# Ledger of designs, part 91: designed miniproteins, single chains, continued (4)

Each design is a single chain, and the fold is of that chain. pLDDT is the mean over its residues in the fold that is shown.

## One batch from the design tools (miniprotein)

Design m15154
Fold by ESMFold2-Fast:
Structure m15154 (fold): chain A 105 residues (1-105)
Amino acid sequence: NEVEELLELTKKDPKKAIEKLIKEGRYVAAFAVAILYDLVSYAYELFRKEKGLTDEKEANAAFGKLLEEAGGLVGELALEYKKQGRTLDEETKEEIVRKILEIEE
């Protein structure tokens, strides 16, 4: 299914996964993956280009909203797994990515 294909892509090449998510209009998922893989600047450049955001105020507002939504989602999922006694190892990160990719946008 599409979730498993995107999960596999994220594990092999997170930059390509972010690019695909942005092209598909899945911005929250793209930024959530970017937060988990320390690729937020990369995701921002792609997002700004995809949306044609040339005005700094509009770009900052859109970016800020996405960081708040994506960061909140990642934080909530990470906290949920921590409450279950799990550490943020690679297996837990994979499960977080899976949950992110299951969200409809």
Scores: mean pLDDT 82

Design m15155
Fold by ESMFold2-Fast:
Structure m15155 (fold): chain A 95 residues (1-95)
Amino acid sequence: SMAARLELEKKIVAEAQAVMNKVFRERVGRDATPEAAQEAYENGDEETQKALLEALAEGQRVAAEQWRKYAEEHGDEALLAEIDAALARLDALLA
């Protein structure tokens, strides 16, 4: 149902956000906010900038894994291709 799809989307978003915040806090001891990102770039804080990128990538991987399961269960080949392309772009960013 549409309600079940919206609940799944909210769950995936919440899980991805929780993972991003956990990874970032564990590395730099503060929340992953736009203000923290701007401050890190203005100060040339490469360690915080890298932590932000890695946190975003981990959140995206968690979301992609959940959507991949959904796509496989529903035979959505177009969504699977989109997920694989997104993960390949993340791997290129981290290289």
Scores: mean pLDDT 79

Design m15156
Fold by ESMFold2-Fast:
Order: C-alpha cells, then sequence, then structure tokens
Structure m15156 (fold): chain A 71 residues (1-71)
C-alpha cells in the first residue's frame, strides 16, 4: 500500500531543501536533494498508475541536475 500524497509531500520537502542548499552555494547538496525530490515525484506518479507522468518527472529531474552541474 503506497500513499501518493505522502510521496508528493516528500518530493516537496526535498525541493525546499534543494532550494536552501542552492541559496547557501552548496551545489553538491542541491544536486542530491533535487535527485531525491525527483525520485519521490516519480514514485507518486507510479503509485497513481501515471507512467507517462513518472517518465516526465524523471526527464525534468535529469535536466535540473544537468543545469546544476554546469555551475
Amino acid sequence: HMDPEKLEKMAQEYREKAEKALKDGNIDEAIEYTRKAGRYEMLAHLARGDVEGARKAANETAKKISELLKK
């Protein structure tokens, strides 16, 4: 039994942590939290049976990490 609301909440919490890490200039930590946020967002879509939404979340997370790596 997987709760998509809890997974969405975890994704949001990790996004907030990523934003704080980026504000503090800690790029490595921002990347790690961005990766975790994307993972929980993807799992929330999968818990709802939304495979295409999960794929989109994974692709958007990869793009965000790629942009952070260019800093």
Scores: mean pLDDT 85

Design m15157
Fold by ESMFold2-Fast:
Structure m15157 (fold): chain A 80 residues (1-80)
Amino acid sequence: SKIEELKKEIDEIVEKMPEKVSREELIKKVIELMDKYEMSEEVKKKILTYIKNNLPEEISREEAKEVFEMLVEALKLEES
């Protein structure tokens, strides 16, 4: 399924991720995944707004993982 493929890609991204990444680099990766999995413009705006409002300029791997989990949940809702 698309959800399982997204989860696998996220796991690979997180495993290769340094302990700290820039918010800009996370946003770039999130946009790439949302485009690849054809998420709606509404979902894209919601997730990007969340990142801008809730995350610092330098982000931990754990914080990045939480954002990627939001992508998985959003994709599940769109396929329901």
Scores: mean pLDDT 83

Design m15158
Fold by ESMFold2-Fast:
Structure m15158 (fold): chain A 67 residues (1-67)
Amino acid sequence: LKEKEDALAARIEAASLEVRLVAGKAVEAILRSDDESFAKYLAELGKLDPALAAEVEEVGKLRKEEE
């Protein structure tokens, strides 16, 4: 899980500022176990970068399975 989180962080760092802000909020929601905010930011991220949104969704799913 941490390896995927680290890879996701690096990918977010390489993205545009707008994508980075939305992706950062989605990841923060995962860490807080805030499913409502996660769904909201994941939908916004999907409009900007569908591939990155899929990676964020996968990390969120794996983290939920571990907790």
Scores: mean pLDDT 76

Design m15159
Fold by ESMFold2-Fast:
Structure m15159 (fold): chain A 64 residues (1-64)
Amino acid sequence: MEEIKKRVIERLRKDFPDVPLERIEAAVDDAIAFLEGFGIEPTEEKVYNLAKTILEVDLRAEAA
């Protein structure tokens, strides 16, 4: 899990260079919690895709 979390954070930092690290970490933690809550295995790709979606939704809401 910790390895997946670190890899996803590094990928998201490259995709969202202007987003604070703490916010990226929060999105990753939320993604893992969501997947585990629904009984879905938190693979690197699932965590990355969900965390990226969370960040994109939040950024769109802030831009509005």
Scores: mean pLDDT 80

Design m15160
Fold by ESMFold2-Fast:
Structure m15160 (fold): chain A 65 residues (1-65)
Amino acid sequence: SAAVDYVPHPDATREQAEAALRRLEEEGKVPPALVEELRRELAVTDDPAEVYERVDMLLRAARLA
């Protein structure tokens, strides 16, 4: 896809997802509402790697935009 840069991290831990989410918040390139939505998803998911991959993609996309 031309719209996104996807890098799989199947072994990403909940701690790594939380740290990535904090970086996304600190960078300030995305709406705060999106950060809070991702934080809620992380809290209820059994697959933190999915949240980590999404946050990582957003961080990289924000730098390129």
Scores: mean pLDDT 76

Design m15161
Fold by ESMFold2-Fast:
Formats: structure tokens, C-alpha cells, sequence
Structure m15161 (fold): chain A 89 residues (1-89)
């Protein structure tokens, strides 16, 4: 299982997205930002069992579903997601 924390942010602020695998065999975490139509807008690979991405000067376009997959080699061994909401200042 992968735990993802995104939460809510105010436009122009800073937010940290956290992803953690409960499986210690994970070699990396792949974090993808998915829009409302299922399109992949951004992709980041983070080595190890946990990772964080910090977004500064948050924009409305940063809002969406953040999907994290834990990989062992090429095998997906865990998945989780969270939604980031961005509100006007």
C-alpha cells in the first residue's frame, strides 16, 4: 500500500505532497499528476520507499489527483492517491 498526502493549498502558497510505501522492497516511487479527464500532466520518479515533492507559488493548474505507485524493478507492488485542492487567496 502507498500512502499519499496532498490536502489543500491557497494559490500563491506552498504545499508538500508526501508518498510512502508500506512495502520495504520498493525500489522507487512514481508520482503522477492526473487531471479530471485522466491525462498525465506531470511525472516524477523518487528513489526508495518514500518521497516528498514541494510546490512553491501554487497555481490552480497544480490541482488534481496525485497517484503514487511503488515499484520493485518494473513491477508495481503498491498504489495510492490523494487529491490536491487549490483555493483563491
Amino acid sequence: MVTVEAGSATEGGTVTIKAKSDNPEADKIVLELIDENGNVLARVEIDGTEGTVTIHNVKPSDAGTYVAKALKGDEVIGEGSAKLTVTPP
Scores: mean pLDDT 79

Design m15162
Fold by ESMFold2-Fast:
Structure m15162 (fold): chain A 105 residues (1-105)
Amino acid sequence: SHHRLEELRKELKEAAEKAGVDPEELIEKARKYGAKDEEAILSLAIGMAYAKLGLNDEAVEAFVKAYEHGASLETIRKAADEVGAVNVATAVDLIVIGDQLDKEL
């Protein structure tokens, strides 16, 4: 919904400001790495900002939301690598693959 996108934009702005980065640069990186849906783009950008802050649990949650909105695991790995957070990408992989296996069993 429109309200949800506004809330995500506010969260991105606050996280990016704390991380010392331009939120628009994070949005452009999210698009560059392959996120197409606006919720996926914003969630990926938020995850990158949280990862730069060392907020690994919040970064994982944001990247999982990006996946739920159509971002591929490859897109998430590229975004996490950009901010030096490969451990966060691994955690997202384990959560997503585990959830998919549980749904097929």
Scores: mean pLDDT 85

Design m15163
Fold by ESMFold2-Fast:
Structure m15163 (fold): chain A 72 residues (1-72)
Amino acid sequence: SMKEKVEEMIRLAREGRLDEAKAVADEIAKQPASEELIEYLEEKIEEHKSDRVIVDLLENLKRKLLGEPVER
C-alpha cells in the first residue's frame, strides 16, 4: 500500500539512508495523488515535526504529488 511505502521512506531516513528514502519518495510521486494519501502525509508531518529531515522529505513528497515547486 502507499501508506506502507511512506513508512518505509520514514524508516530509511531515520537510518541515515536518505538517498534510498528519496528513491521511495520518487516511486510514490509517480502515482496519482489521492486525498487519503495527502491527509496521511499531513498526519506524518505532524507526528515527526521535531525531525527536520523527515518533515522536509514528507513536505517535498506532498509538493510533488500536488504538482507544486519543490524546495531545494
Scores: mean pLDDT 82

Design m15164
Fold by ESMFold2-Fast:
Structure m15164 (fold): chain A 79 residues (1-79)
Amino acid sequence: MQEIHADEVFVTDDPAERERALAQLSALEAELRKQHPDAFVTGLRVLEVDPSLTPEQRKAVEEALAKIEADRAAWRAAQ
């Protein structure tokens, strides 16, 4: 099974904040995988349905995702 790791999303200089957000998403991912063993599930892809994420964590993940997508797009354009 292939998946996108949440640790690649959190590009922050605060390791405590990153660790907290990653732990939250990992716990959610594990719970959802238990419910849907044959489905591709990652914390990032279920962010919209996770009520346990705080507004701060949700905003941080959204910003990190936008940065990762922008960085990947810029890297592809530079090729």
Scores: mean pLDDT 54

Design m15165
Fold by ESMFold2-Fast:
Structure m15165 (fold): chain A 79 residues (1-79)
Amino acid sequence: SIQQTLQNSIKVLTDSANQLSDQQVKQQVLDLLNKAQQAISNGDLDTARRYVNEAADLLQSSLDSEKQSELNKRLIQAS
């Protein structure tokens, strides 16, 4: 289901965010993922998807190439 895919993506992105050394960027990513989770809880899956995508983009831009590759691989597995 779309909800399960979004939940799996949030778990993957949360794990990756927790490996960031920049605490401010980490907090921004985690805030976006919290907003995505709230949207899922409210049944707004379109809003949840937008927040998940925004968090993924921010996280990917903040990681080195090796960690970007690992994140991308995990997101594909979550889909």
Scores: mean pLDDT 84

Design m15166
Fold by ESMFold2-Fast:
Structure m15166 (fold): chain A 94 residues (1-94)
Amino acid sequence: KKLSEEIVEELVKKLEEAAEKNPELKEIFEKLAEVVKLFGEDVEEAIKKLQELLSSLKSEEHRELVARFFVYASMAKDNKEYLEEAKKEIEELV
């Protein structure tokens, strides 16, 4: 099931802000934003890109944070409170 346009916009904005403030992790945040956009358009391609992103991460801690981010993002469509939890996972990635 696709993410709503509102949830995608909110998460992408937070990821773009994180990328600007944390240039060392810019590539990770930009790839996360791409995957979030795809969950609003093409869930199959989004899952493929997410798997590629997770396999490219060298840190187990970063892989767990990214996985939790997408779990909360997927739950945000049913409960807005999970949108705030997803945003917190972005902050923990730094």
Scores: mean pLDDT 77

Design m15167
Fold by ESMFold2-Fast:
Structure m15167 (fold): chain A 96 residues (1-96)
Amino acid sequence: SMEKKKEELLKKFEELVKKKALEILSKRPDLSEEEKKKLAEEGAKKAVKVLEKFIEINPGEGLELLEKLVEALENNDEEKYNEIVEEMAEKVHASL
């Protein structure tokens, strides 16, 4: 059940990051629609890989932080999202 919850949250995270990235990129007049879509897709895939590695290093806290990231994205709470990302980055730095 834990593994299934993790997979479901990661998939939801990818789709939400992709959607938000595309919304931000939609305001860029210097980029084509194809470039915007490609950048959003590539960014979301990179974010998922970073999160998967973080959860492997921090299994207990990683899943909890992933859940909070998904909630922040669903609520369009950019400040909360950035706070969680910074906390994750600090934990990765401390683990290396």
Scores: mean pLDDT 81

Design m15168
Fold by ESMFold2-Fast:
Structure m15168 (fold): chain A 65 residues (1-65)
Amino acid sequence: MPQVGDRGVLVGLGALVAEKYAGIRLGDEVEVVEILDENRVVLQSLVSGGRITLEKSGLSEYVEF
């Protein structure tokens, strides 16, 4: 279960969305900066500072913690 401060690497389908909207690239180290609700988290790239919101239930397909 992701927690605020957890760090991982963007590795999955979410990488394409992150590049398009937040400037986050595949292979970027990302950090959980906010838990919006029971189903959603906000990740921030430690490289670009860009933020993206992802659903927790699919998070492991996009980020390796």
Scores: mean pLDDT 72

Design m15169
Fold by ESMFold2-Fast:
Structure m15169 (fold): chain A 73 residues (1-73)
Amino acid sequence: SSMKKAEAEKLVAEGHEAADRGDLEGALAKYEEALKLAGPDNWVILFQIAELHRTMGDEEKAAEWLAKAKEAK
């Protein structure tokens, strides 16, 4: 729906801003909420979550989320 899409886009933007200021946990929470609104197979958001885990040094979670993003693409 257009309402869910607009809110998901806002949450992604807020997550990006949080990551830019070094709030990686805040960014993760925003991306996960965006994924709930956009749908579990939104590969762009899945990829952003994977890259965030990699930035956090969580290589195993990064690989898991990256695999989900590749399957959704």
Scores: mean pLDDT 85

Design m15170
Fold by ESMFold2-Fast:
Structure m15170 (fold): chain A 57 residues (1-57)
Amino acid sequence: GAETSGRGAAEAGRAGSAAGAASVVGNKDFTLEGGIQAARAGDARGAAEALRRSGGL
């Protein structure tokens, strides 16, 4: 759900997972999908930060 993803994204953003987030956010068109895939692959911090930057979830 968006509410849970949003909270996780904010937490990761504050943690400063910039490297992971940058990797995911590099996919401008697929930032949301990239974020979800990264989370499932174990890059939860990068995924959450990407979602935070997207402002979508």
Scores: mean pLDDT 52

Design m15171
Fold by ESMFold2-Fast:
Structure m15171 (fold): chain A 83 residues (1-83)
Amino acid sequence: AEAVIRRELPGALAAAGVTLSEEEREALIEKLLEVARKLGYRPGYERIAAELVAAGRDALEDLQKAFLDAQIDEGLRLIEQGL
């Protein structure tokens, strides 16, 4: 999955007109790998990961939003714990 994501991601970003820093790109790759792991279908998840990247900006944007939402949820949980 990682090799496929790393190969397809630059083309998908270029097609979408998006430029990311190296750190932002690595964070996105990590998120895509988490999605692939959750699918639990190891022989097929490379194809699913490539399809997700090939879906372009919309799929990448949704993954970025999910990542941001997870960060917000964690922050909210820490506040509820009495910070």
Scores: mean pLDDT 56

Design m15172
Fold by ESMFold2-Fast:
Structure m15172 (fold): chain A 55 residues (1-55)
Amino acid sequence: SYTQRLDAQEAAVAALLDRDGDGVSPREVAEAAGISEQTAAALIRRLRREREEAA
């Protein structure tokens, strides 16, 4: 389903962000998660913002 695909994409992005931290590349994330670079960049930005707000 669409929702399940989004959850999987977010999990993949979160895992790469945890591994690479500040050095994570939108292109690398896009290739790993099977999404566009624009979508990857948006997810990275959102997850970073959520982590900063939770701190």
Scores: mean pLDDT 74

Design m15173
Fold by ESMFold2-Fast:
Structure m15173 (fold): chain A 53 residues (1-53)
Amino acid sequence: MLHRLLKALGKPVKDRSEEERKLYYEFLGDKDNPSSEEVARAVGRILREVVGD
């Protein structure tokens, strides 16, 4: 999960898969240029998802 979101953040929009775009919006919301605080929160959410929410 986490590596996929980070990979999506590093890609131009056109190179992101639908799955990567869904992960992005699911954890970061409707932000194409999130702040470091928002990215850190998204990472924390993914870690909770991975270990069981």
Scores: mean pLDDT 61

Design m15174
Fold by ESMFold2-Fast:
Structure m15174 (fold): chain A 92 residues (1-92)
Amino acid sequence: GPVAAAEQHLAQARQALAQGDLDAALAHLREAMLAMLKLDPADPRIDALLADLDALIAQLAAQATTPAQRMDVGILEGLLGILVGVFNLLRK
């Protein structure tokens, strides 16, 4: 289901970051966000998934050295803000 998909992609993003593979980390973080958009807003795991996603984006930002990598990080940060806003709206 979408929780398992999000958890799998976050784990793969963490592994990619540990290996210095920023392109793989970026791809897995995008897939994790897409999986999270399919979550039930009432799922108690959402806050933990959002916290893990935020931490991994921060790790990606710390490793970003090129203008293209920094732009990709900025896009992910923007998408995270939208995702948080959507869950806050739906949990209201």
Scores: mean pLDDT 86

Design m15175
Fold by ESMFold2-Fast:
Structure m15175 (fold): chain A 72 residues (1-72)
Amino acid sequence: SLGKMVEEAAEAIRAGDYEKAKEILKELKEKFPEASLLADSMRLVVDLAEAGRISPEQAAEAVRTLYEDFLS
């Protein structure tokens, strides 16, 4: 499910495994084209965390918030 993939991406981000997070987001975008803008927004958050602009914990929380907003 979309929610399961979002949670798996958030867990990868919390672990600092940005390569895995990017892979999950790519697969999410391919399986759920309707969520492609969500996936692109989440990817920007991953890129910010990888660049050290935000913490892994902040990035994981931001990804979860983006998903909650998408469902609203």
Scores: mean pLDDT 88

Design m15176
Fold by ESMFold2-Fast:
Structure m15176 (fold): chain A 76 residues (1-76)
Amino acid sequence: LIEKLEQAAKFVLDAIRRGLDPEPLLDELARFLSKYLPEEEVRKYREEMREAVRRGDLERLEELFKEALEKVRKQL
């Protein structure tokens, strides 16, 4: 479970580094998060991650992944 979230986060970061569109991977990550977090919180993370991608802020994006992972861990 946690491994799938970590793998999705890794694929998003890898896609950005390769100049590929991360949107499909961000959508898959949001679907995974929706199983454990309220829809409103998932939507917030999706929007913040999209903004970090737009700014090229990989540090913020990685921080958001860690925050989401910790929240999922607390639900397990």
Scores: mean pLDDT 77

Design m15177
Fold by ESMFold2-Fast:
Structure m15177 (fold): chain A 95 residues (1-95)
Amino acid sequence: SSLLAQSEALLRARIPERIKEAEAMATSADDRKLVDLIRENYEKAKTAMELGAVELALAVLKVVEAKRVYREGRDDSEAHRLALERYRELEELRK
């Protein structure tokens, strides 16, 4: 299906950048371990559905990282910007 091929291509273009963002926000060993597991699952993903599951897991991790960065008062402006951006994305999804 052309639609499935387009969905897969879009996810494959998007997910690596989101993994980099999550990695930049990772402050704990547990966060880094989760990023590594998500990366491994991305590399092994063969279908649009599997890629969708990876993106969902990554979105959840980024919310957790965003909340931690905000609470810890981390003065990493890039991590703080990414934290706020991901929080706003979740708010938009809830509308």
Scores: mean pLDDT 70

Design m15178
Fold by ESMFold2-Fast:
Structure m15178 (fold): chain A 68 residues (1-68)
Amino acid sequence: STAELVERLERLYVTDPEEAVRLFAEVYGIPEEDARKILLEEDKEVALEVARRLAKRLGLEDAEIEFR
């Protein structure tokens, strides 16, 4: 679920921010540089809120990347 994804990102943001960036990029299908900017240059609380809003805006309750 989106909430579980946000919790996982929050944990990784504290313990392993590089993996948090990679997970965020893979889940939302954005470049790692963009994910890094969102997660590491913004406040943690803002970054997690952006992740939640992105999932809702894309209609994703579970953050899943579909390969084409």
Scores: mean pLDDT 65

Design m15179
Fold by ESMFold2-Fast:
Structure m15179 (fold): chain A 73 residues (1-73)
Amino acid sequence: MDLSLYPSDPDVLYDYLDYIEKNGLVKDKDKIVRTINYMLSQMEQKYGKDHPKVKESLKYARDFLKKNGIELK
């Protein structure tokens, strides 16, 4: 839809993080964290915090951040 063009789809989050790693774009840590938090908030709004898709996306994002030495605020 016509909002921020960021969908609530977990696959889009996975594709985004994969793109960041493959292209070495992990330098702007604050931007990455903000993007992850935004996408996770959209998923929580659509599915609810306890939904498996939200929990799996949170785990995937957390594992990505740990692997790249980035901390969630």
Scores: mean pLDDT 73

Design m15180
Fold by ESMFold2-Fast:
Parts: sequence; structure tokens; C-alpha cells
Structure m15180 (fold): chain A 72 residues (1-72)
Amino acid sequence: SLEPLLKLKKQGEERIRKVMEEKGFPKEEIDKLVKKFIEEIDKAAGISQSLEELQQKVEELTEKAVKEIKES
């Protein structure tokens, strides 16, 4: 099923966009980072053996991205 992966991508993208917008990043930089973030989720999906493992990896990727944005 693709539905759980699509939901994780949407939730992660919305969180990244919100944090970047709050920090005043231009749309072009937001789109670039979101694209990179989605590519990392797809890589995590390719190596995950369960939905629970994928959810954990996506949460870790999201927290890392949010931290890096806040430190910028």
C-alpha cells in the first residue's frame, strides 16, 4: 500500500514548510529542501522492512531537518 508512505511524505513536507516559512526562507529554498527531504524518505522506504521502521526513520529525518533549519 502506497497510502502510508504518501501520508508520511505529506506530514513531513507540511512540517518542514511551516518551520522554514516561520524563519523567512524564500519559496525556492523551501522547495529545494522539501525535494531533498522527500528523496531521503524514499530512500528510507527502500530499506525499511516494516511500516513501523519507516515511521521511525521518517520521524528521525524530520527532527534532523527541523533542527538544521532552526540552527540556520
Scores: mean pLDDT 83

Design m15181
Fold by ESMFold2-Fast:
Structure m15181 (fold): chain A 86 residues (1-86)
Amino acid sequence: MDKELEKEFNELLERLRAATDPEERLRLALEAMKIISQIKDPEIKKKMSLRLSEVLREAAEREPDDIVSALFLMTSAVLDIEAKNL
């Protein structure tokens, strides 16, 4: 159910914000995106996409690795565009 997925998503976002290791942050970001892909309700999907986009933008600002930072920024931009088209 979407409510259970939303709870799991929120827990992943908290872990992503707390994580300092770039590899762990990438794995958590991918898991969050997999949850979004399973959401059927377009309103919930839009809200989750915008929230992940914001968290990834913040993660990119804190990321010392240029490649990982660029990946977070690109993913954030894609999520923002997809949310606006929902």
Scores: mean pLDDT 81

Design m15182
Fold by ESMFold2-Fast:
Structure m15182 (fold): chain A 81 residues (1-81)
Amino acid sequence: LFQDLIDAGYVSEEQVRELVREGKKRNIDLRILAAALAVAVGAMSLEEALMKYVGMGLSEAKRMFGKDKIEEALELVREIL
């Protein structure tokens, strides 16, 4: 899930392990967390990241996971990076 961002040099395996640990504690879907990470490192837009990692657009993701959970994932990634 996160391997493409590690291979591209955006993040380390250690940073991803920390993100996954904290994401699990906060009950954040790992696909949303991967999309948030891709946005935070400047790899793609939020809409592009959601389509790539989750398979849905922003409006659909907000309905399925909640706007607050998407924002929480973006905040968590900013805290760890």
Scores: mean pLDDT 85

Design m15183
Fold by ESMFold2-Fast:
Structure m15183 (fold): chain A 91 residues (1-91)
Amino acid sequence: AESVVKELEQLAKRAVEALDAGDREAALRHIGELKELIKKNASKLPVTKYTGLLLRLIGIELDIRLGADPEQVKKELELTVKEVIELLKAT
């Protein structure tokens, strides 16, 4: 469980750093890796929360592709990843 939390934190940090650098391609790659890690751990998350969390990450990817404000994108990404980590720690 702890290793998954550390991987989520590391991928989120890399995505935020990419957004700060204006590197949309790197940010999208790291968010894609975050989604895959969450999918691999779906059994550890409540079904009712899992779908909503994935949809939020998909929305973040679309916002990045559409050129949304990077500060707003970072805030939404950090909140989403924090919720995933809290749910994993509760299980």
Scores: mean pLDDT 84

Design m15184
Fold by ESMFold2-Fast:
Structure m15184 (fold): chain A 81 residues (1-81)
Amino acid sequence: RPSHLELVARILKDMLEREFGATDVEVEVTEDEVKVTGTVKGKPFEVTAYKDGSVKVEAEGLSEEEAEEIAEIAVRVAKSM
């Protein structure tokens, strides 16, 4: 049975691929966090969703607006579980 964080990881990956057209998406799951890395419009990004429902987004070369949209998706997924 997948852990809660494994479900968060799967949903987050699917949403980023569908909503933002993210490519080269990789997922790393630990006991305390889910880390999703990938590329949007040729720019790398990294999203970390924590077990407590908090989220961190690092998006080099993306606009502040695009980074905020990614953060909103990650927060919704993490807090909905």
Scores: mean pLDDT 76

Design m15185
Fold by ESMFold2-Fast:
Structure m15185 (fold): chain A 66 residues (1-66)
Amino acid sequence: ASLPYSPELEAAQTLELAAMLEEQEGNKEQAASLYKQAMEIRGKVLGFEHPDTLASRAKYEALSKA
């Protein structure tokens, strides 16, 4: 489904991209923090059951486990 423009959701997308860059640099703790922030923003805006929120959560959990 298409989502309306939201500064919070755009911030979450930016945090996710920053997390990917940190992960590539080997900064797993920083990357996990950024994915967690993206998950929290999406959870508050879209709800915790939303596919985008669940995707951010999965990335955070995978990185925290690694």
Scores: mean pLDDT 77

Design m15186
Fold by ESMFold2-Fast:
Structure m15186 (fold): chain A 94 residues (1-94)
Amino acid sequence: NEKIAAAIKADAKGYALAQKYKDLPEVKPLLEKLDELGKERATALSKNDEEAVAKTIKESAEVYKEIAAVLKDKDPQAAAELEEIASEIEEALA
């Protein structure tokens, strides 16, 4: 599924960017939420459940928007990139 593959690629970019801010107290619980969604996605992939995979990645897009809001004043370029990544995920899964 090319749509799911594109969404997974966008999610990987978002996670890598978010990890640069792991030492921010406001970002830490959001990264923990992304890790939990990653575990749910791995389980869904093992079951070939494409709907569940898409759902977990879409939920990750929401978390990237939350991280972007935290970063808006601290690093507006990173915030804009996370918003763009979230939009890429949403468009891929539409």
Scores: mean pLDDT 87

Design m15187
Fold by ESMFold2-Fast:
Structure m15187 (fold): chain A 88 residues (1-88)
Amino acid sequence: MAAEKLLEMAERDAEALREMGKEEAAERVLELGRELARATEAGDEEAVRRAARELARVLAEAEGLDEAVAEAAAEHLYALARALAAAS
């Protein structure tokens, strides 16, 4: 269930980016969402942190937000992935 929920979230974010005409960012979000989902299912905490940081960075850059916002978003994504994994 964790991987499915993370992928659904990434698909929703990608759709929003496509609606803004940011198709390249949308594809990158989908790629990173799949990586985050795989790492979460594998229990690879280091890979989860890396994927969460990259995903947050791409989303923040696409929205024109700064590094501080990307850092905060990465922490939230990591916490969410861990919570979803614990909930199975």
Scores: mean pLDDT 77

Design m15188
Fold by ESMFold2-Fast:
Structure m15188 (fold): chain A 102 residues (1-102)
Amino acid sequence: EEERKKKIEELKKRRKEELARYQAAVAAGDAEAAIAELEEMIEIDRELAELGDVEALSRLALYLEELSLLYRQQGDEEKAKEYEEKAREVEEERRRRAEELA
């Protein structure tokens, strides 16, 4: 439990750092950097979800929706639709896991 709690704390700190970099990339209009930072945040929150943080699935859905928007802005409609569907799937997984805990 202590090691698990330390791992979760480290992941949450890393997520905040990646979120700041993501926001900076968006403010600069750097879509490539924004996509890269979103992908890192997705990996961090996937690990948090595996460690039992159901709320991480809500953040994953939001990040996937943002990826969809960024790809659409770049003219990649196929990837935009793919990530939009992945966001829906993650949100369904979140609801299912929340019901299991209730």
Scores: mean pLDDT 82

Design m15189
Fold by ESMFold2-Fast:
Structure m15189 (fold): chain A 55 residues (1-55)
Amino acid sequence: ALEKARKALKELKKIGDPSLDKTIKGLENTISTYESSSGSVGEDSLQKLVDKALS
């Protein structure tokens, strides 16, 4: 889940579309929270956010 989220963030940043800034920031915040909380944010929640951002 975390690796997939990092990949999605990297791809979104490569697109360089300002309309994606909110999605990029959302993913960055989720990844940061997940890393700092040692996974207390469920992997399923992170997975859903990644899938929604890529759809």
Scores: mean pLDDT 69

